# Designs tried in a protein design run: designed miniproteins, single chains, continued (5). Part 43

Each design is a single chain, and the fold is of that chain. pLDDT is the mean over its residues in the fold that is shown.

## One batch from the design tools (miniprotein)

Design m17469
Fold by ESMFold2-Fast:
Structure m17469 (fold): chain A 79 residues (1-79)
Amino acid sequence: SPEAEELEKRLEELLKEASEIAAKTPPEKWPEIKPLVEEFLEKAKQLRQAIEQGDLDKAKEYLKQLEKILEELKEIHEK
């Protein structure tokens, strides 16, 4: 499905951004980002499972949740 392929591409982009933020985050901030990183990875897994099950509406909801978590990670990184 072209829609499923687009969702997978979007997930890969978000995973790359989250990885870059985590890599640039100093160790003293890791206690703050750790729960958000864990939540991000769990939601990424749920998004992938929703795509595999053909539930594209649910996949889109998980994508929105991932985008919100990424914004929170960016805020912590900028402080």
Scores: mean pLDDT 85

Design m17470
Fold by ESMFold2-Fast:
Structure m17470 (fold): chain A 63 residues (1-63)
Amino acid sequence: PLGLYKALYDFRTEDPELLNFKKGDILEVLSVDADGLLRVKLLNTGEEGWVPLAALKYALERI
């Protein structure tokens, strides 16, 4: 794993391939894809999915 991040904002999308998360969620970053996606795991639910790499800059804070 590449680290733990706290969501600073809600992320919601209609794309079924992308993970939605809420402000205050803790995400474990598992890998970085060459297509600009992060593989993440929501620690509260155990759900895994993809989020845009840009989320690291605007929506996620490293813990």
Scores: mean pLDDT 78

Design m17471
Fold by ESMFold2-Fast:
Structure m17471 (fold): chain A 74 residues (1-74)
Amino acid sequence: MVEELIELLKKLTPNAPERLWEAHEADLRRLAGLSKEEALARFRTHVEELRRMGLLTDEQAEELIERAERLIRE
């Protein structure tokens, strides 16, 4: 799950700085210890940050959140 979310983010933002990925990876790896609601909320925060920085379109951000909801609920 977490590795799949990390790979999906990297695939959609290939030009993002490596340090951005290191920070998000550290936070995303904590998802395994969170409730489903907390994990989704944290992932949404990362996606919204990337959208605000112009690294994701609104459509890409929505798709990522939908995919994360499916992965986290399972």
Scores: mean pLDDT 70

Design m17472
Fold by ESMFold2-Fast:
Structure m17472 (fold): chain A 66 residues (1-66)
Amino acid sequence: ASTLVIIATHNSALAIASALTAIAAATDPSATSLIVIDAGSTDNSVDVATALANKNNIPTTIINAA
């Protein structure tokens, strides 16, 4: 079975890092897809999300909603 996780974020690099770490620990990354909806972050939230998703082999799509 495939799991889709959707996270909305804004200037929340630490929160997104914690969320991705928890997702990687709680799910099978090969069966999990992640969508991050970014509301115009000015910090490193998108870069942190991309790096951690790649490290944990979670397919991730970033959507700019701002």
Scores: mean pLDDT 76

Design m17473
Fold by ESMFold2-Fast:
Structure m17473 (fold): chain A 55 residues (1-55)
Amino acid sequence: SMETLIAFLEAIRDATLHLAERLSKSENPKAREMAERSREKARELEEYIEELRKK
């Protein structure tokens, strides 16, 4: 169902943001770069979730 899909995508968004927060505190520059990319992907996913909610 659409509700199940939205719930699944919200869980992925939340997990991605949690990982990004942890990586952003790393001393490793590559991990911090991954954190920024993950934040961008989470924003894109949130936009997609909002579009699905309008259907």
Scores: mean pLDDT 87

Design m17474
Fold by ESMFold2-Fast:
Structure m17474 (fold): chain A 83 residues (1-83)
Amino acid sequence: MELLEKAREAARAKKYEEAKKLLLEAIPYAVDLVEEEDLEAAIEALDQAIERGRAAPQPADPELHEVGLEVLEKMRELLEERL
């Protein structure tokens, strides 16, 4: 998953717009890697991660936090479509 690795490096360099674009491009590929048996567990894990993210009072890096939530919400949507 080269796009995900590039996105992580961009985020570390504080290139958040580049990281966001790379993560959004990687989402369909990441969703396709989830096994059918794991779909419900993956959706539940994403729901928990999104809820924790929304409950965070003040993240250390607000831009990175917003990118992360958008990515998780997109992954959850695509995984639900596979059910």
Scores: mean pLDDT 73

Design m17475
Fold by ESMFold2-Fast:
Structure m17475 (fold): chain A 114 residues (1-114)
Amino acid sequence: MKEEAIKLINEAGDKLREAAREFAETYGLPDEVRDRILALIDGFRDEAIEAVETDSLENAIEKVKELGERFIEALRTLLREAGVPDEAIDDFVARVQEIMDELLKKLEELKKKS
């Protein structure tokens, strides 16, 4: 169960990293800004994995939701400070939210199998 949850979190992290690279390329973001986005993604992934390793799957899912909300808030702040237009931030955050919603759905399906 925990191994499957960690795999799902890593798969979501890979999708987030791909979306971040594509976004940075599309908007010509400086490497420093791109690397900060990737660091936020890696932080989310590492904390989500820790939640799965240290708690029940039910409690871990709630923690992953909380971590996802904090990650999106930090991402919006970073991109605004970097001078990214609000419309571009909203489009990127919508893609991030889609990846997060898919992760949470898959984790809930995994919980139902236990």
Scores: mean pLDDT 87

Design m17476
Fold by ESMFold2-Fast:
Structure m17476 (fold): chain A 82 residues (1-82)
Amino acid sequence: SNAEKIAKEIEELADRIEERFVELAKQYGASPEEIDEIRRLIEEGRKRAVELAKQGNYSAAASTLAAAVLDAVGRIEELRLR
């Protein structure tokens, strides 16, 4: 179904984003705790977005993942600027 396909794409995109953001955070000298927070933000957003996609609520799924990504970007920017 379209819902299953979109949910899978969200899972795969979130996994790639998390991997890249963790690499970048490590480059900026993030502590293990700061890395875990970035992972948590993306994982919580992923879980919520996947749930919404499975329900057929694609716009809410997209905005939920986007919000989680923006939160993680903010954390990485704080690391870069310290």
Scores: mean pLDDT 88

Design m17477
Fold by ESMFold2-Fast:
Structure m17477 (fold): chain A 92 residues (1-92)
Amino acid sequence: KKKIEEAIERLKELLEEAEKTDDPEKLKEILEEVKKILLELLKETTDKEDILALIGFILRIIGLLLEKPTKEEVIEFIKEIIDYLEEKLKKL
């Protein structure tokens, strides 16, 4: 639980940074930091469905980094990851 809560907090900070910038290089730095957070979560994850979901998000980040991501794409993607992690926190 604590690691997911910490990841959500870090992702919300990155979301605020993405909303404040139009710099493509800064958006790429934000995506690289999101990828780092997801890789840290993947290392601690044992559930198969959650592993596949995290790998899926990581692959989508790699795809975005190979193209010039728009600010809107980065914001929507970070929101999707936050929503996924918050849903996982609701399960006891």
Scores: mean pLDDT 83

Design m17478
Fold by ESMFold2-Fast:
Structure m17478 (fold): chain A 94 residues (1-94)
Amino acid sequence: SSVDTSVQNFRDYMDDTISRWTPYMTDSQIQVFRQASDANVRFFRYREQLQQAVRDGSPQDVIDQLRQQMVDARRRSGPLTQQWNDIMDDIISS
């Protein structure tokens, strides 16, 4: 599906980004990057599924469930993404 393709492309982008930055990071920073990547991919998947469900005219209950899953995934990804950005800023500023 177009959703599966978009999710895979985003996963590939995240994996490439980690690979480029890994040589400049500690093991603990790499762990944060991997956790942030997984959380962001999960959020992105639900967002893509929600957008597709809206386009397809899915039942409101399905849309509401996907919206809630996206919100829950964002609550996890937000703090991890901030840690990711802080690590990148520290490396760039060094």
Scores: mean pLDDT 85

Design m17479
Fold by ESMFold2-Fast:
Structure m17479 (fold): chain A 94 residues (1-94)
Amino acid sequence: SLAELKAQVAEFKAKLPQSIEKFKEQVKKNQSEELKKLAEEALKQLDSVVQQTIDQLQQDLKAGKISQEQYQLLVDAVQTLAAALRELLEFALK
């Protein structure tokens, strides 16, 4: 249901900061030039991938594959995840 999807997205968003902190600790332990290069490449692609994902969701909405409410929840989740990934990738480059 929409209510279940909304609850799942809210739980995901609530748990995301703790997951990012755990990933930051792993990045600290595994710092290498290879990891930094991968992080740089991922950062360059992040905005493009996010925009392509949002564009696909908009197409799915127009095609009637998802509702307006599902679209809004999914776009918010994608943007929240993208912000968290950017923080992690920027951390890896320090």
Scores: mean pLDDT 83

Design m17480
Fold by ESMFold2-Fast:
Structure m17480 (fold): chain A 94 residues (1-94)
Amino acid sequence: LSPEIQRLIAGLENAIRTIAAQPAEERATVAAILSAIAEKELLELGRKYGKEDEGRRAAEEVRRIIDDLVAGRLSVDEAIARVRELMRELAEAL
């Protein structure tokens, strides 16, 4: 993987762990902030490589993963595994 994509994967993994470490009452707010940052980075990555639709779909899926984590439908390990798979697919599309 390119250093840029590796950095983004590390950032997303850290975001997931940060969200899970928050008190329950703060989790949704922190998730919204970190999700917005991730969306911006994924849209910028897609634009840089002329893959705006792929970047947009990845941003949408990251938001879904984070929403499922906050709702308790995904564990931290499951959310990290899904992000790694998604980013591998995005890297192959770029």
Scores: mean pLDDT 85

Design m17481
Fold by ESMFold2-Fast:
Structure m17481 (fold): chain A 81 residues (1-81)
Amino acid sequence: AEELLRRARELIREARTLSPEEAARALAEAGALVERAGELAREDEELRKRALEVAAELGEAVASQSPETQALVERLLRELA
């Protein structure tokens, strides 16, 4: 579970240096990892807190993108669900 959050954070950081399309894919993958970590952390309060922190970081990273890129992230996340 912690491994998923670490990879999600790496993807969020990498997205800052990528093209809009590549950033959208990286942020969508990060979102899927955070969601899986949250599901696994249902019985672990500390992991749940960390998942929420990474989700907030993801939200900020997505919000910093163009509206078109944000829409692509949302679409890709739905497809991964």
Scores: mean pLDDT 80

Design m17482
Fold by ESMFold2-Fast:
Structure m17482 (fold): chain A 71 residues (1-71)
Amino acid sequence: SAALRERIRAAIDRELEEVAAYAEKNPLTAEDVEALDRGVERRVQALRAAGYDDLAAELEARWAELKAKFL
């Protein structure tokens, strides 16, 4: 359980860092943002359904910060 939780967190960290690194050098299109929003929303719902409410909240907060920085 704990090992799976940490792997999920590490995956979220990596994915958000990759998006941030890309966005620093390349403007995100409206289509890119919509696709990312849908992906994040789907993942948040899946995390909450699995009982990882803290990871879901962290993902939502970090994505909101990323959007505020690059949009």
Scores: mean pLDDT 85

Design m17483
Fold by ESMFold2-Fast:
Formats: structure tokens, sequence, C-alpha cells
Structure m17483 (fold): chain A 79 residues (1-79)
């Protein structure tokens, strides 16, 4: 139970970090290529965390995917 709660919390933090990165990149006028690269980097970071803590893998990967999705969505909207 504690591990599942920790995985959810860390996954949520990763997703929120991804949204913050997306908003900052849009404000700075980042290109679609730069935003796509940032999304890929966030996914890779979450995979490395999951390798270090296998018991939290599903939550960490879900958070990374959600955060990366936010970056890609904002890039597509040209916001």
Amino acid sequence: MAAAEEARRLGQEIAEDGRARAEALVKEGASHEEMTAAAAQLVEESRKMAEERPELRDGLLAGGREGAGSIVELAAQNV
C-alpha cells in the first residue's frame, strides 16, 4: 500500500513537472522540435527512475507519459 501511494505521488509530480516544462517552453517560443525533444527526455527520465525503483515502475512510467503528453499537446495547439 505505501509503495502504491508513493508511486502515485511521484507519478503525479512528474506529470506536473512536464506541464510546467511545457508552459515554460511555450512562453519562451520553443520550436515544435524542441518541445518534442523535451517530451522524449521526460519519458527517458521516468524510465531511469523506474529502473532504480522497480516497485514504483508503473506509477513513474504513467507520470512520465502523462507529462510528455502535456508537452506534445501544447506543441500541437501552438499555444
Scores: mean pLDDT 80

Design m17484
Fold by ESMFold2-Fast:
Structure m17484 (fold): chain A 77 residues (1-77)
Amino acid sequence: SLPAPIDTRPLSPEEAERLIEQVRKLNEEIDKARAEGNDFLAETYEALRDMLLHVAGVRVPADATVEEQEAAIRARA
């Protein structure tokens, strides 16, 4: 089994919406960095995204789509 999330309480609706907005912005920056050939910057934004999800107790596969990430955040609220 995967280890327990750092934050085990449910997210408030406001926290979930804020996290979705942050994750969307990071995914946009990842896409932009990869389009520019800046893999180091893209990997940095991916690490930040994954850290935010982990701290919020949101579990997603490494290959999760933006839609799957947002669904997982909403499931945590």
Scores: mean pLDDT 80

Design m17485
Fold by ESMFold2-Fast:
Structure m17485 (fold): chain A 87 residues (1-87)
Amino acid sequence: SPLEEFERKVNELASKLSPEEQELVKKLKELFIKAFESSPEEQEKYLNEALALWLQYLAAHPEKAATLDAVLQELGRIYKEALEKLK
């Protein structure tokens, strides 16, 4: 399924990161899955929660900004692919 492929790709991305970043990506994955399973109104809520969590982590770890930026770009790509398949 598109959700299973999304989860697999996100887990693969996370496996290349530090334990702290793996936990962040796991939480983002859970929020994205909730967004996929939700109404349009609730979908925006979960995506906003994901953005807030991401920005909070960036503020706490400014030295990791470049690595985190690359991770966010890849997460966005994986999310977009899943959205196109769920359409």
Scores: mean pLDDT 81

Design m17486
Fold by ESMFold2-Fast:
Structure m17486 (fold): chain A 76 residues (1-76)
Amino acid sequence: SDAIDGLQQVAKLAAQGKSDKAAQLAQQLSDQVKDTDPWVSDGAQSVADLAAQGKSDEAKQAADQLVDFIRGREQQ
């Protein structure tokens, strides 16, 4: 899943303290899925906002939670 792969990369960047790059990637993911998956878009926007605020730990947790949400849907 492109969304899962992207969010895992966001979580990795956030874990490395690369908050600006995490915010940019999360914003890009939000924009890419806004018309096809509004729930994931909203989640990715929240991750971008946390990362933009320098809240790297919270951004990582939010990205990990969003990955779990998407995986749960794909198993249905």
Scores: mean pLDDT 85

Design m17487
Fold by ESMFold2-Fast:
Structure m17487 (fold): chain A 75 residues (1-75)
Amino acid sequence: SDEARAEALLRDVDLAFESIKRQLEAGKITPEEALEQMEKLRDIVAEQASTLPPELRERVLAHVDEKIEELKALA
C-alpha cells in the first residue's frame, strides 16, 4: 500500500539519520559532511516518494527536513 511505502521511507530516513548522527558524535565526519549526506538522502527520498500521493509525499519530505534541522542543532 502507499501508506506502507511511506512508512518504509520514514524508517529508512530514521536509520540513515541515526547512522549519520553516530558518525558525527564519534568525530568520524564533520558537521558539513553530515549535512551533505542528509541533503543527498533528501534528494533520493524525494525521488522515491514521487510515486506516492501528495499527502504522503509531503509527510515523508517534512520528516527528512525535520531530521536535517535536528542535525543542524547538533553541529
Scores: mean pLDDT 87

Design m17488
Fold by ESMFold2-Fast:
Structure m17488 (fold): chain A 80 residues (1-80)
Amino acid sequence: SSADQLLQQLLQGMQQSAEQVLSAIASTDDEEVKQQLLQQFERMVQEALQLARQHLSPEQVAAFEQQLQQLLAQVQQAVA
């Protein structure tokens, strides 16, 4: 379905964004830059989740939110 395609596209996009942010964090020793990268990713998570809530079923949103929370935890750990 179009909803399943959107969910897959959102998941792939967020995974790629997380990898890019994690790579950027690993490439800098600047704590302020690391915090800015975390804040950027947190914003991307909120925007993706808002889009998901408008177009996906509650069950698909719950699964997506769980995956986003795991990605966010990885980025948070990388800046700690």
Scores: mean pLDDT 89

Design m17489
Fold by ESMFold2-Fast:
Structure m17489 (fold): chain A 86 residues (1-86)
Amino acid sequence: SVVAQAEAMIAAQMEQLREVQRTGDVDAMPPSEELAVPSDLSEEDKAQLRALTERALAEAREIVRQAHPELRAALEETERALADAA
């Protein structure tokens, strides 16, 4: 189904975002292309697709939020270790 296909695509994009957060390589992010969604979807399919997209965006924001504090903490720890070694 179109909904299942969209779910798989969203999951793949979420995995790529997680990979970017893990590696720190923001240049590896694919350009945001317009998602071609069939215009003949039922209202139920449209509602499910919207809910799926909103969930994926919420997860993406949470991943970015969680990764940022950890990266900051790691940098501060490294700077402290270097200062203590001087």
Scores: mean pLDDT 58

Design m17490
Fold by ESMFold2-Fast:
Structure m17490 (fold): chain A 71 residues (1-71)
Amino acid sequence: GLDAATAANLEIQRYFDESLEEAVRKARELAEQAEDPFLRATYRMAAKTLESILERKRLADEVARLQAQLA
């Protein structure tokens, strides 16, 4: 269980040096290619978590932009 999650995180972390967008894309690809159902679910959850982080960053950037306009 946890071993599969650890392996998934290590694989995805290789792409963090590129970008979070690439990490999301790779997590989705790994989910599709995964032979083990638990690994597939783990990669899907990882992709969703990374997507949430990207959405939060985009919202933070938008808020900062709007606050700059109000100053």
Scores: mean pLDDT 72

Design m17491
Fold by ESMFold2-Fast:
Structure m17491 (fold): chain A 87 residues (1-87)
Amino acid sequence: MNEELLKKIEKLIEELKKLAEEKSLEAAKKMLEVYGELLKLFKELYENTPEEKLEELKELQKKWGKEVMEILEKIKEYLEKIAEELE
């Protein structure tokens, strides 16, 4: 498994956690950008992982995906509130 890609993914997840605590429109925008980059890295990691390591990768992606989804659910309510105020 690609160690450099693993570290980049972990760093981006940690950045998302920090941005979620800021609760600002700029932070929400940044979170969406970081999430997009994270999805690209997940795809790259999958394409560069040998078949014998795919089960290990799936467990890692499941763990990271759960963490990211929990962060995104928190920001979703904030973005919905902003959208309602703009209607």
Scores: mean pLDDT 75

Design m17492
Fold by ESMFold2-Fast:
Structure m17492 (fold): chain A 72 residues (1-72)
Amino acid sequence: SKAAEHIAEAKKILAEKGATEEGYLKLIDLVEKTGLPPSAEVTVDAVEVSKEIEERNKRVLEEQRPKKEAEL
């Protein structure tokens, strides 16, 4: 229900944005905050979104390696 809405929102942002570190952090946060329910449909969508976010985020980070700000 609510989780499905958040996943759909994340998909839209991912498609529209293109590549922004801040945007991807928010998308990852949204997916993790909603939690991955045991339901296949919502879970599959969340996994796909997370994978695309990670792949794109990793690509951006590889080009900007010294820009990682861990609160460590």
Scores: mean pLDDT 55

Design m17493
Fold by ESMFold2-Fast:
Structure m17493 (fold): chain A 56 residues (1-56)
Amino acid sequence: GSQVDQQIQQTVDTLRQQGQRIQQAGNGSFDDVQSVIQDRGSSDDNGSRQVDDASS
């Protein structure tokens, strides 16, 4: 489906742009980058805590 293909491409493009911003914020440690990526929109159950622990 052409419509589904367009939706997927748009999502990938958006994620690509967000990835660039995350990389700029956490270009020092891969752990920080991974934590920020998880925080991007994941559940707030334990994601937030992981970010603080990784930063320390």
Scores: mean pLDDT 61

Design m17494
Fold by ESMFold2-Fast:
Structure m17494 (fold): chain A 92 residues (1-92)
Amino acid sequence: MLEKKKEELKEKVKEALELKLVDEEKAREKVEEILEELLRIRAELAREKGADEEEIEKEVKRAKEKFPEIVEEFLNLSEEEIKEYLEKIDAQ
C-alpha cells in the first residue's frame, strides 16, 4: 500500500519538475497537489499509530502554513538543479 503511494508521488514529483521547465503555473498546481497528498498520507499514518484527532488537525494546519514557502522554493529551482533532481529520480 505505502509503496504504491510512493511510486505515484515519485511520478508526480517528476512531472512537476518537468512542468517547471515549460509552464510555471502548472508546476505550481502540481506541487500544491503533491503537498496535499503528502499531508493525507501523514494524517493516515498518524491515525494508524493512535494519534489524537485534535493533534492531527493541529499538525495539518501547521504544515499547510508552510506550503507557500515550499512552493516558492520549488519555483525558484534553476534549470540545472531540476535536471540534477530528474537524474537522481531516474537512477532510483
Scores: mean pLDDT 77

Design m17495
Fold by ESMFold2-Fast:
Parts: C-alpha cells; structure tokens; sequence
Structure m17495 (fold): chain A 71 residues (1-71)
C-alpha cells in the first residue's frame, strides 16, 4: 500500500469516529514518507490522538504540521 492509501483509510476511520484505527493508518502513511511528511497527515494524526486523550503527543504533531504549512 502507498502512503496515500493509508491516508485515505485513516480519513475513513476518523469520519467513523474510530480514532485509534485512524491514528494507526496516519502513522503508517507517515512511516512510508519520512523524508517528506504530508502536513495534512500530521494534522489528522494530531486530531485523532487528541480525541484519544493523548494531548501532548497531539500538540507535537500539530506543531510539526504548522512548520510545513508556513511556507
């Protein structure tokens, strides 16, 4: 599977409020693109983690996402 395939599965899980499954898929998408992480995937992983109560980890991913968008 490609990073885009995992990202789409993560979005489907997130929309279904399956936040744990969404976080797993978004993490897999990022693992396939460590050299060029997609800011949307980072943002959505942060959002899924926030819903799971992993606030500090969510904030870290939101910060990483913002660093990519600033340009």
Amino acid sequence: MTAEDYYKKGLEAFRAKKYGEAAEYFSRALALTPENPDWRTLTNLGAALFHLGKVEEAEEYFEKSQQLVKS
Scores: mean pLDDT 84

Design m17496
Fold by ESMFold2-Fast:
Structure m17496 (fold): chain A 93 residues (1-93)
Amino acid sequence: LDERMNQLVRPNPLLRELLRQAGETRDVYTLGEVLAAVSLLAVREGLVDPENPTVVDVSDSPLAEVLGVDEIDWSDLEAVADLLEKAMTPVPA
């Protein structure tokens, strides 16, 4: 997972627009930077339950369209990384 977090990625147009709302305007990110920005957006949108912050319902958020899922389990970072990779393209090192 740690090696995956350092992978350079280019977000697709839908994910890039969400990242811009988080103040991220770059063309290329590490996967870990995208993960952190998406987590921050979920908090800003009020999607995180303070009593259960690891499981986030995104069904009424633009995140559901970008990721193709209704729920994100942040305790399974590999599964979250797999979801995010569908919304981005790997950049050669």
Scores: mean pLDDT 76

Design m17497
Fold by ESMFold2-Fast:
Structure m17497 (fold): chain A 74 residues (1-74)
Amino acid sequence: MAELEARMAAVLAEDIAAVEAAPLSPAEKEAGIALLRRLADALLAGLKSGDAAAYRAAVAALEAEARRLAALLE
């Protein structure tokens, strides 16, 4: 568990750094980072609860939002 939590934190930090480096407004960066943090929290909660369906749903949501953010960085 702790190793997975540390890895998720590292991935989240990398994604946040990518958003901060993007040519976006401060408001857009704040919104993107807040969304990434919410999705990471949902994923972690799913892992801790042992709810495989909730975990898979959180992973799918995180992937979808990552793709939306990538499109926004056009």
Scores: mean pLDDT 72

Design m17498
Fold by ESMFold2-Fast:
Structure m17498 (fold): chain A 76 residues (1-76)
Amino acid sequence: EYVEVKVTIDVPGAKDGRAILEVTTKGSTVTATLLDENGNELGSTTVDAGKEVEDGTGATGVEVKDGVAEATLKLP
């Protein structure tokens, strides 16, 4: 029932720690934008979910480690 999508954002020079991943879905397209705790954009990526997902926007917490942020998203 859920589509599982793995996203990876490279943020060279970013400090290790907690960040916010804002996810926007439209059709089969997933756009993930990484924001710091002040709402500043650190990086973004766009991935194909492989099938249509519900259109929407959501946010989740992620960890930045060694200049990389990874998340596994469960999309309806």
Scores: mean pLDDT 79

Design m17499
Fold by ESMFold2-Fast:
Structure m17499 (fold): chain A 92 residues (1-92)
Amino acid sequence: GLDLDSLSEEEIRKIAEQLAKKVGKTLEDFRSEEDIRETVRQVLAAQAVGLPKEELDELIKLYIDVASSTDEEATRIIREAAQKERERFEKL
């Protein structure tokens, strides 16, 4: 997959803008430049693992919701996602 370290700041912003548009958001909805970079990093990592499109789309929404929320809300979203993943694993 694409390594975040190989991408320019302009390329990172373009990827983040495309991802935000998929969930009805814009770059301005992100809390910070660091949240933009972290969102792109996490999505590229998920793509590298070869997740199904439906799971990838859910993760993109999750990452953008986290990156565009308050710290308290982001912590809640992450906790709920972790609980959902644990429940999925225990059903295997």
Scores: mean pLDDT 74

Design m17500
Fold by ESMFold2-Fast:
Structure m17500 (fold): chain A 90 residues (1-90)
Amino acid sequence: SSAIKKALEILDKEKSKLSPEEYRMLKALLLFMGTPVSRFSSEDELLDFFVRELSLRNRAEARRLLQRISQEDVNEKLGKKIQELLAKSK
């Protein structure tokens, strides 16, 4: 997906502002969101994992970057998915 490619490019440009853990988590999250649902037998478990990870105290920069990615030149569907995930994680 071109939208996922753009999101990953933004993530790579901002890598120096993230902890290694935040970078790895966000990269995994964006790849998960870019993969067709039918390829994950544990989609709900993976979604719950990312909600819990984003709810941790040491995730402020990851949450800010993810919010910015949702507002950048990515497609509307990806932006909405990111905003829904952020709402669930507070």
Scores: mean pLDDT 74

Design m17501
Fold by ESMFold2-Fast:
Structure m17501 (fold): chain A 75 residues (1-75)
Amino acid sequence: TAALLARAEELRRRAEVAQGLAKAGEEQYKKLKKNSKTPQLQQDAELVKQQIDRAQQAAKDAQAEAERLEAEAAA
């Protein structure tokens, strides 16, 4: 149905946003790792790594749900 396709498109956009956040986080993580000379910077790097992992998971979940809705709409 049109409603399922519209929801799938929304989830596809959410996945792209989450992927973008993960890429930005990876770039920040690399910079923090190069300068991780204090416990505070090491903690900041770990927090950024956790944010990257969450963003990657959110992207995968949104993409999987979008694919499910697209398959349902096509059936």
Scores: mean pLDDT 83

Design m17502
Fold by ESMFold2-Fast:
Order: sequence, then C-alpha cells, then structure tokens
Structure m17502 (fold): chain A 60 residues (1-60)
Amino acid sequence: ELEVKAELNKFALSLDWNNKEDLQKYKDKLEEVRAKSKDEEFKKELEAQIKEVQDEIKKL
C-alpha cells in the first residue's frame, strides 16, 4: 500500500494538470488502484481523488 501511494503521488506530480489526456490517465490509474484495493479507508481516499480529477477534466 505505501508503494502504491508513493507511485500515485509520483505520477500526479509528473502530470500536466491543464491537459485532459493526462488527467484522464490519472483517473484511470486511480480507478484501477481502487478496484484492486481491499482497504476501505484507502478506497474512500481514492473515490474522493477520482471525483476531484473528474471535476478538473470537466473544467477543461
């Protein structure tokens, strides 16, 4: 789980947050991690992040 969180953070820092394609890739990765996770608290964090990314995509 710590490895996964570190990977997600590194990925997020590498993104162009003004680019729809980059945001969509991040959303897809968050959804994949959420589907594979068994930690309910981590799933809630991922759900919140997915919603934020989706809202950013809609603004672009």
Scores: mean pLDDT 78

Design m17503
Fold by ESMFold2-Fast:
Structure m17503 (fold): chain A 67 residues (1-67)
Amino acid sequence: SREETVKKMEELAKEVFKKNEDKSEQERYDLAKKELKKAFPEASDSLINSVIAKVLGEENTEKLRKS
């Protein structure tokens, strides 16, 4: 289903971000977009960008809470 596809996309984006925690936000964004487009070639750029933005927002929120 579409919902299952979005969940898998979010999981992949989180995996890419965890592997690249030492990189800049822009580099992590670009890497996640590349991997999502490769794994889900039928996904629209709009959907890919929204998934990445959500995952990146969650990561940034957690870092702010620990300050």
Scores: mean pLDDT 77

Design m17504
Fold by ESMFold2-Fast:
Structure m17504 (fold): chain A 76 residues (1-76)
Amino acid sequence: AKAEVARRLLAEAPALLAELARATGGDAEAVAAAARALARMALEGGVSREEVLAAARAAAEAAGLPEVARAAEEAV
């Protein structure tokens, strides 16, 4: 249950972070902070570091912000 919820959250992360980037006008700091929080929650839920970093790269691509991938790496 916990890991399943965390994986579902990670699957939605690219879309959520892309929407946050659009809503903030590309505020890299705000999106990076959200990415760090999501990465920590996923790790606490039992998702592997490799899976979190893969999701972070997808989210960085979707948001157009490479800071997202770096922020997630800082959280793991």
Scores: mean pLDDT 80

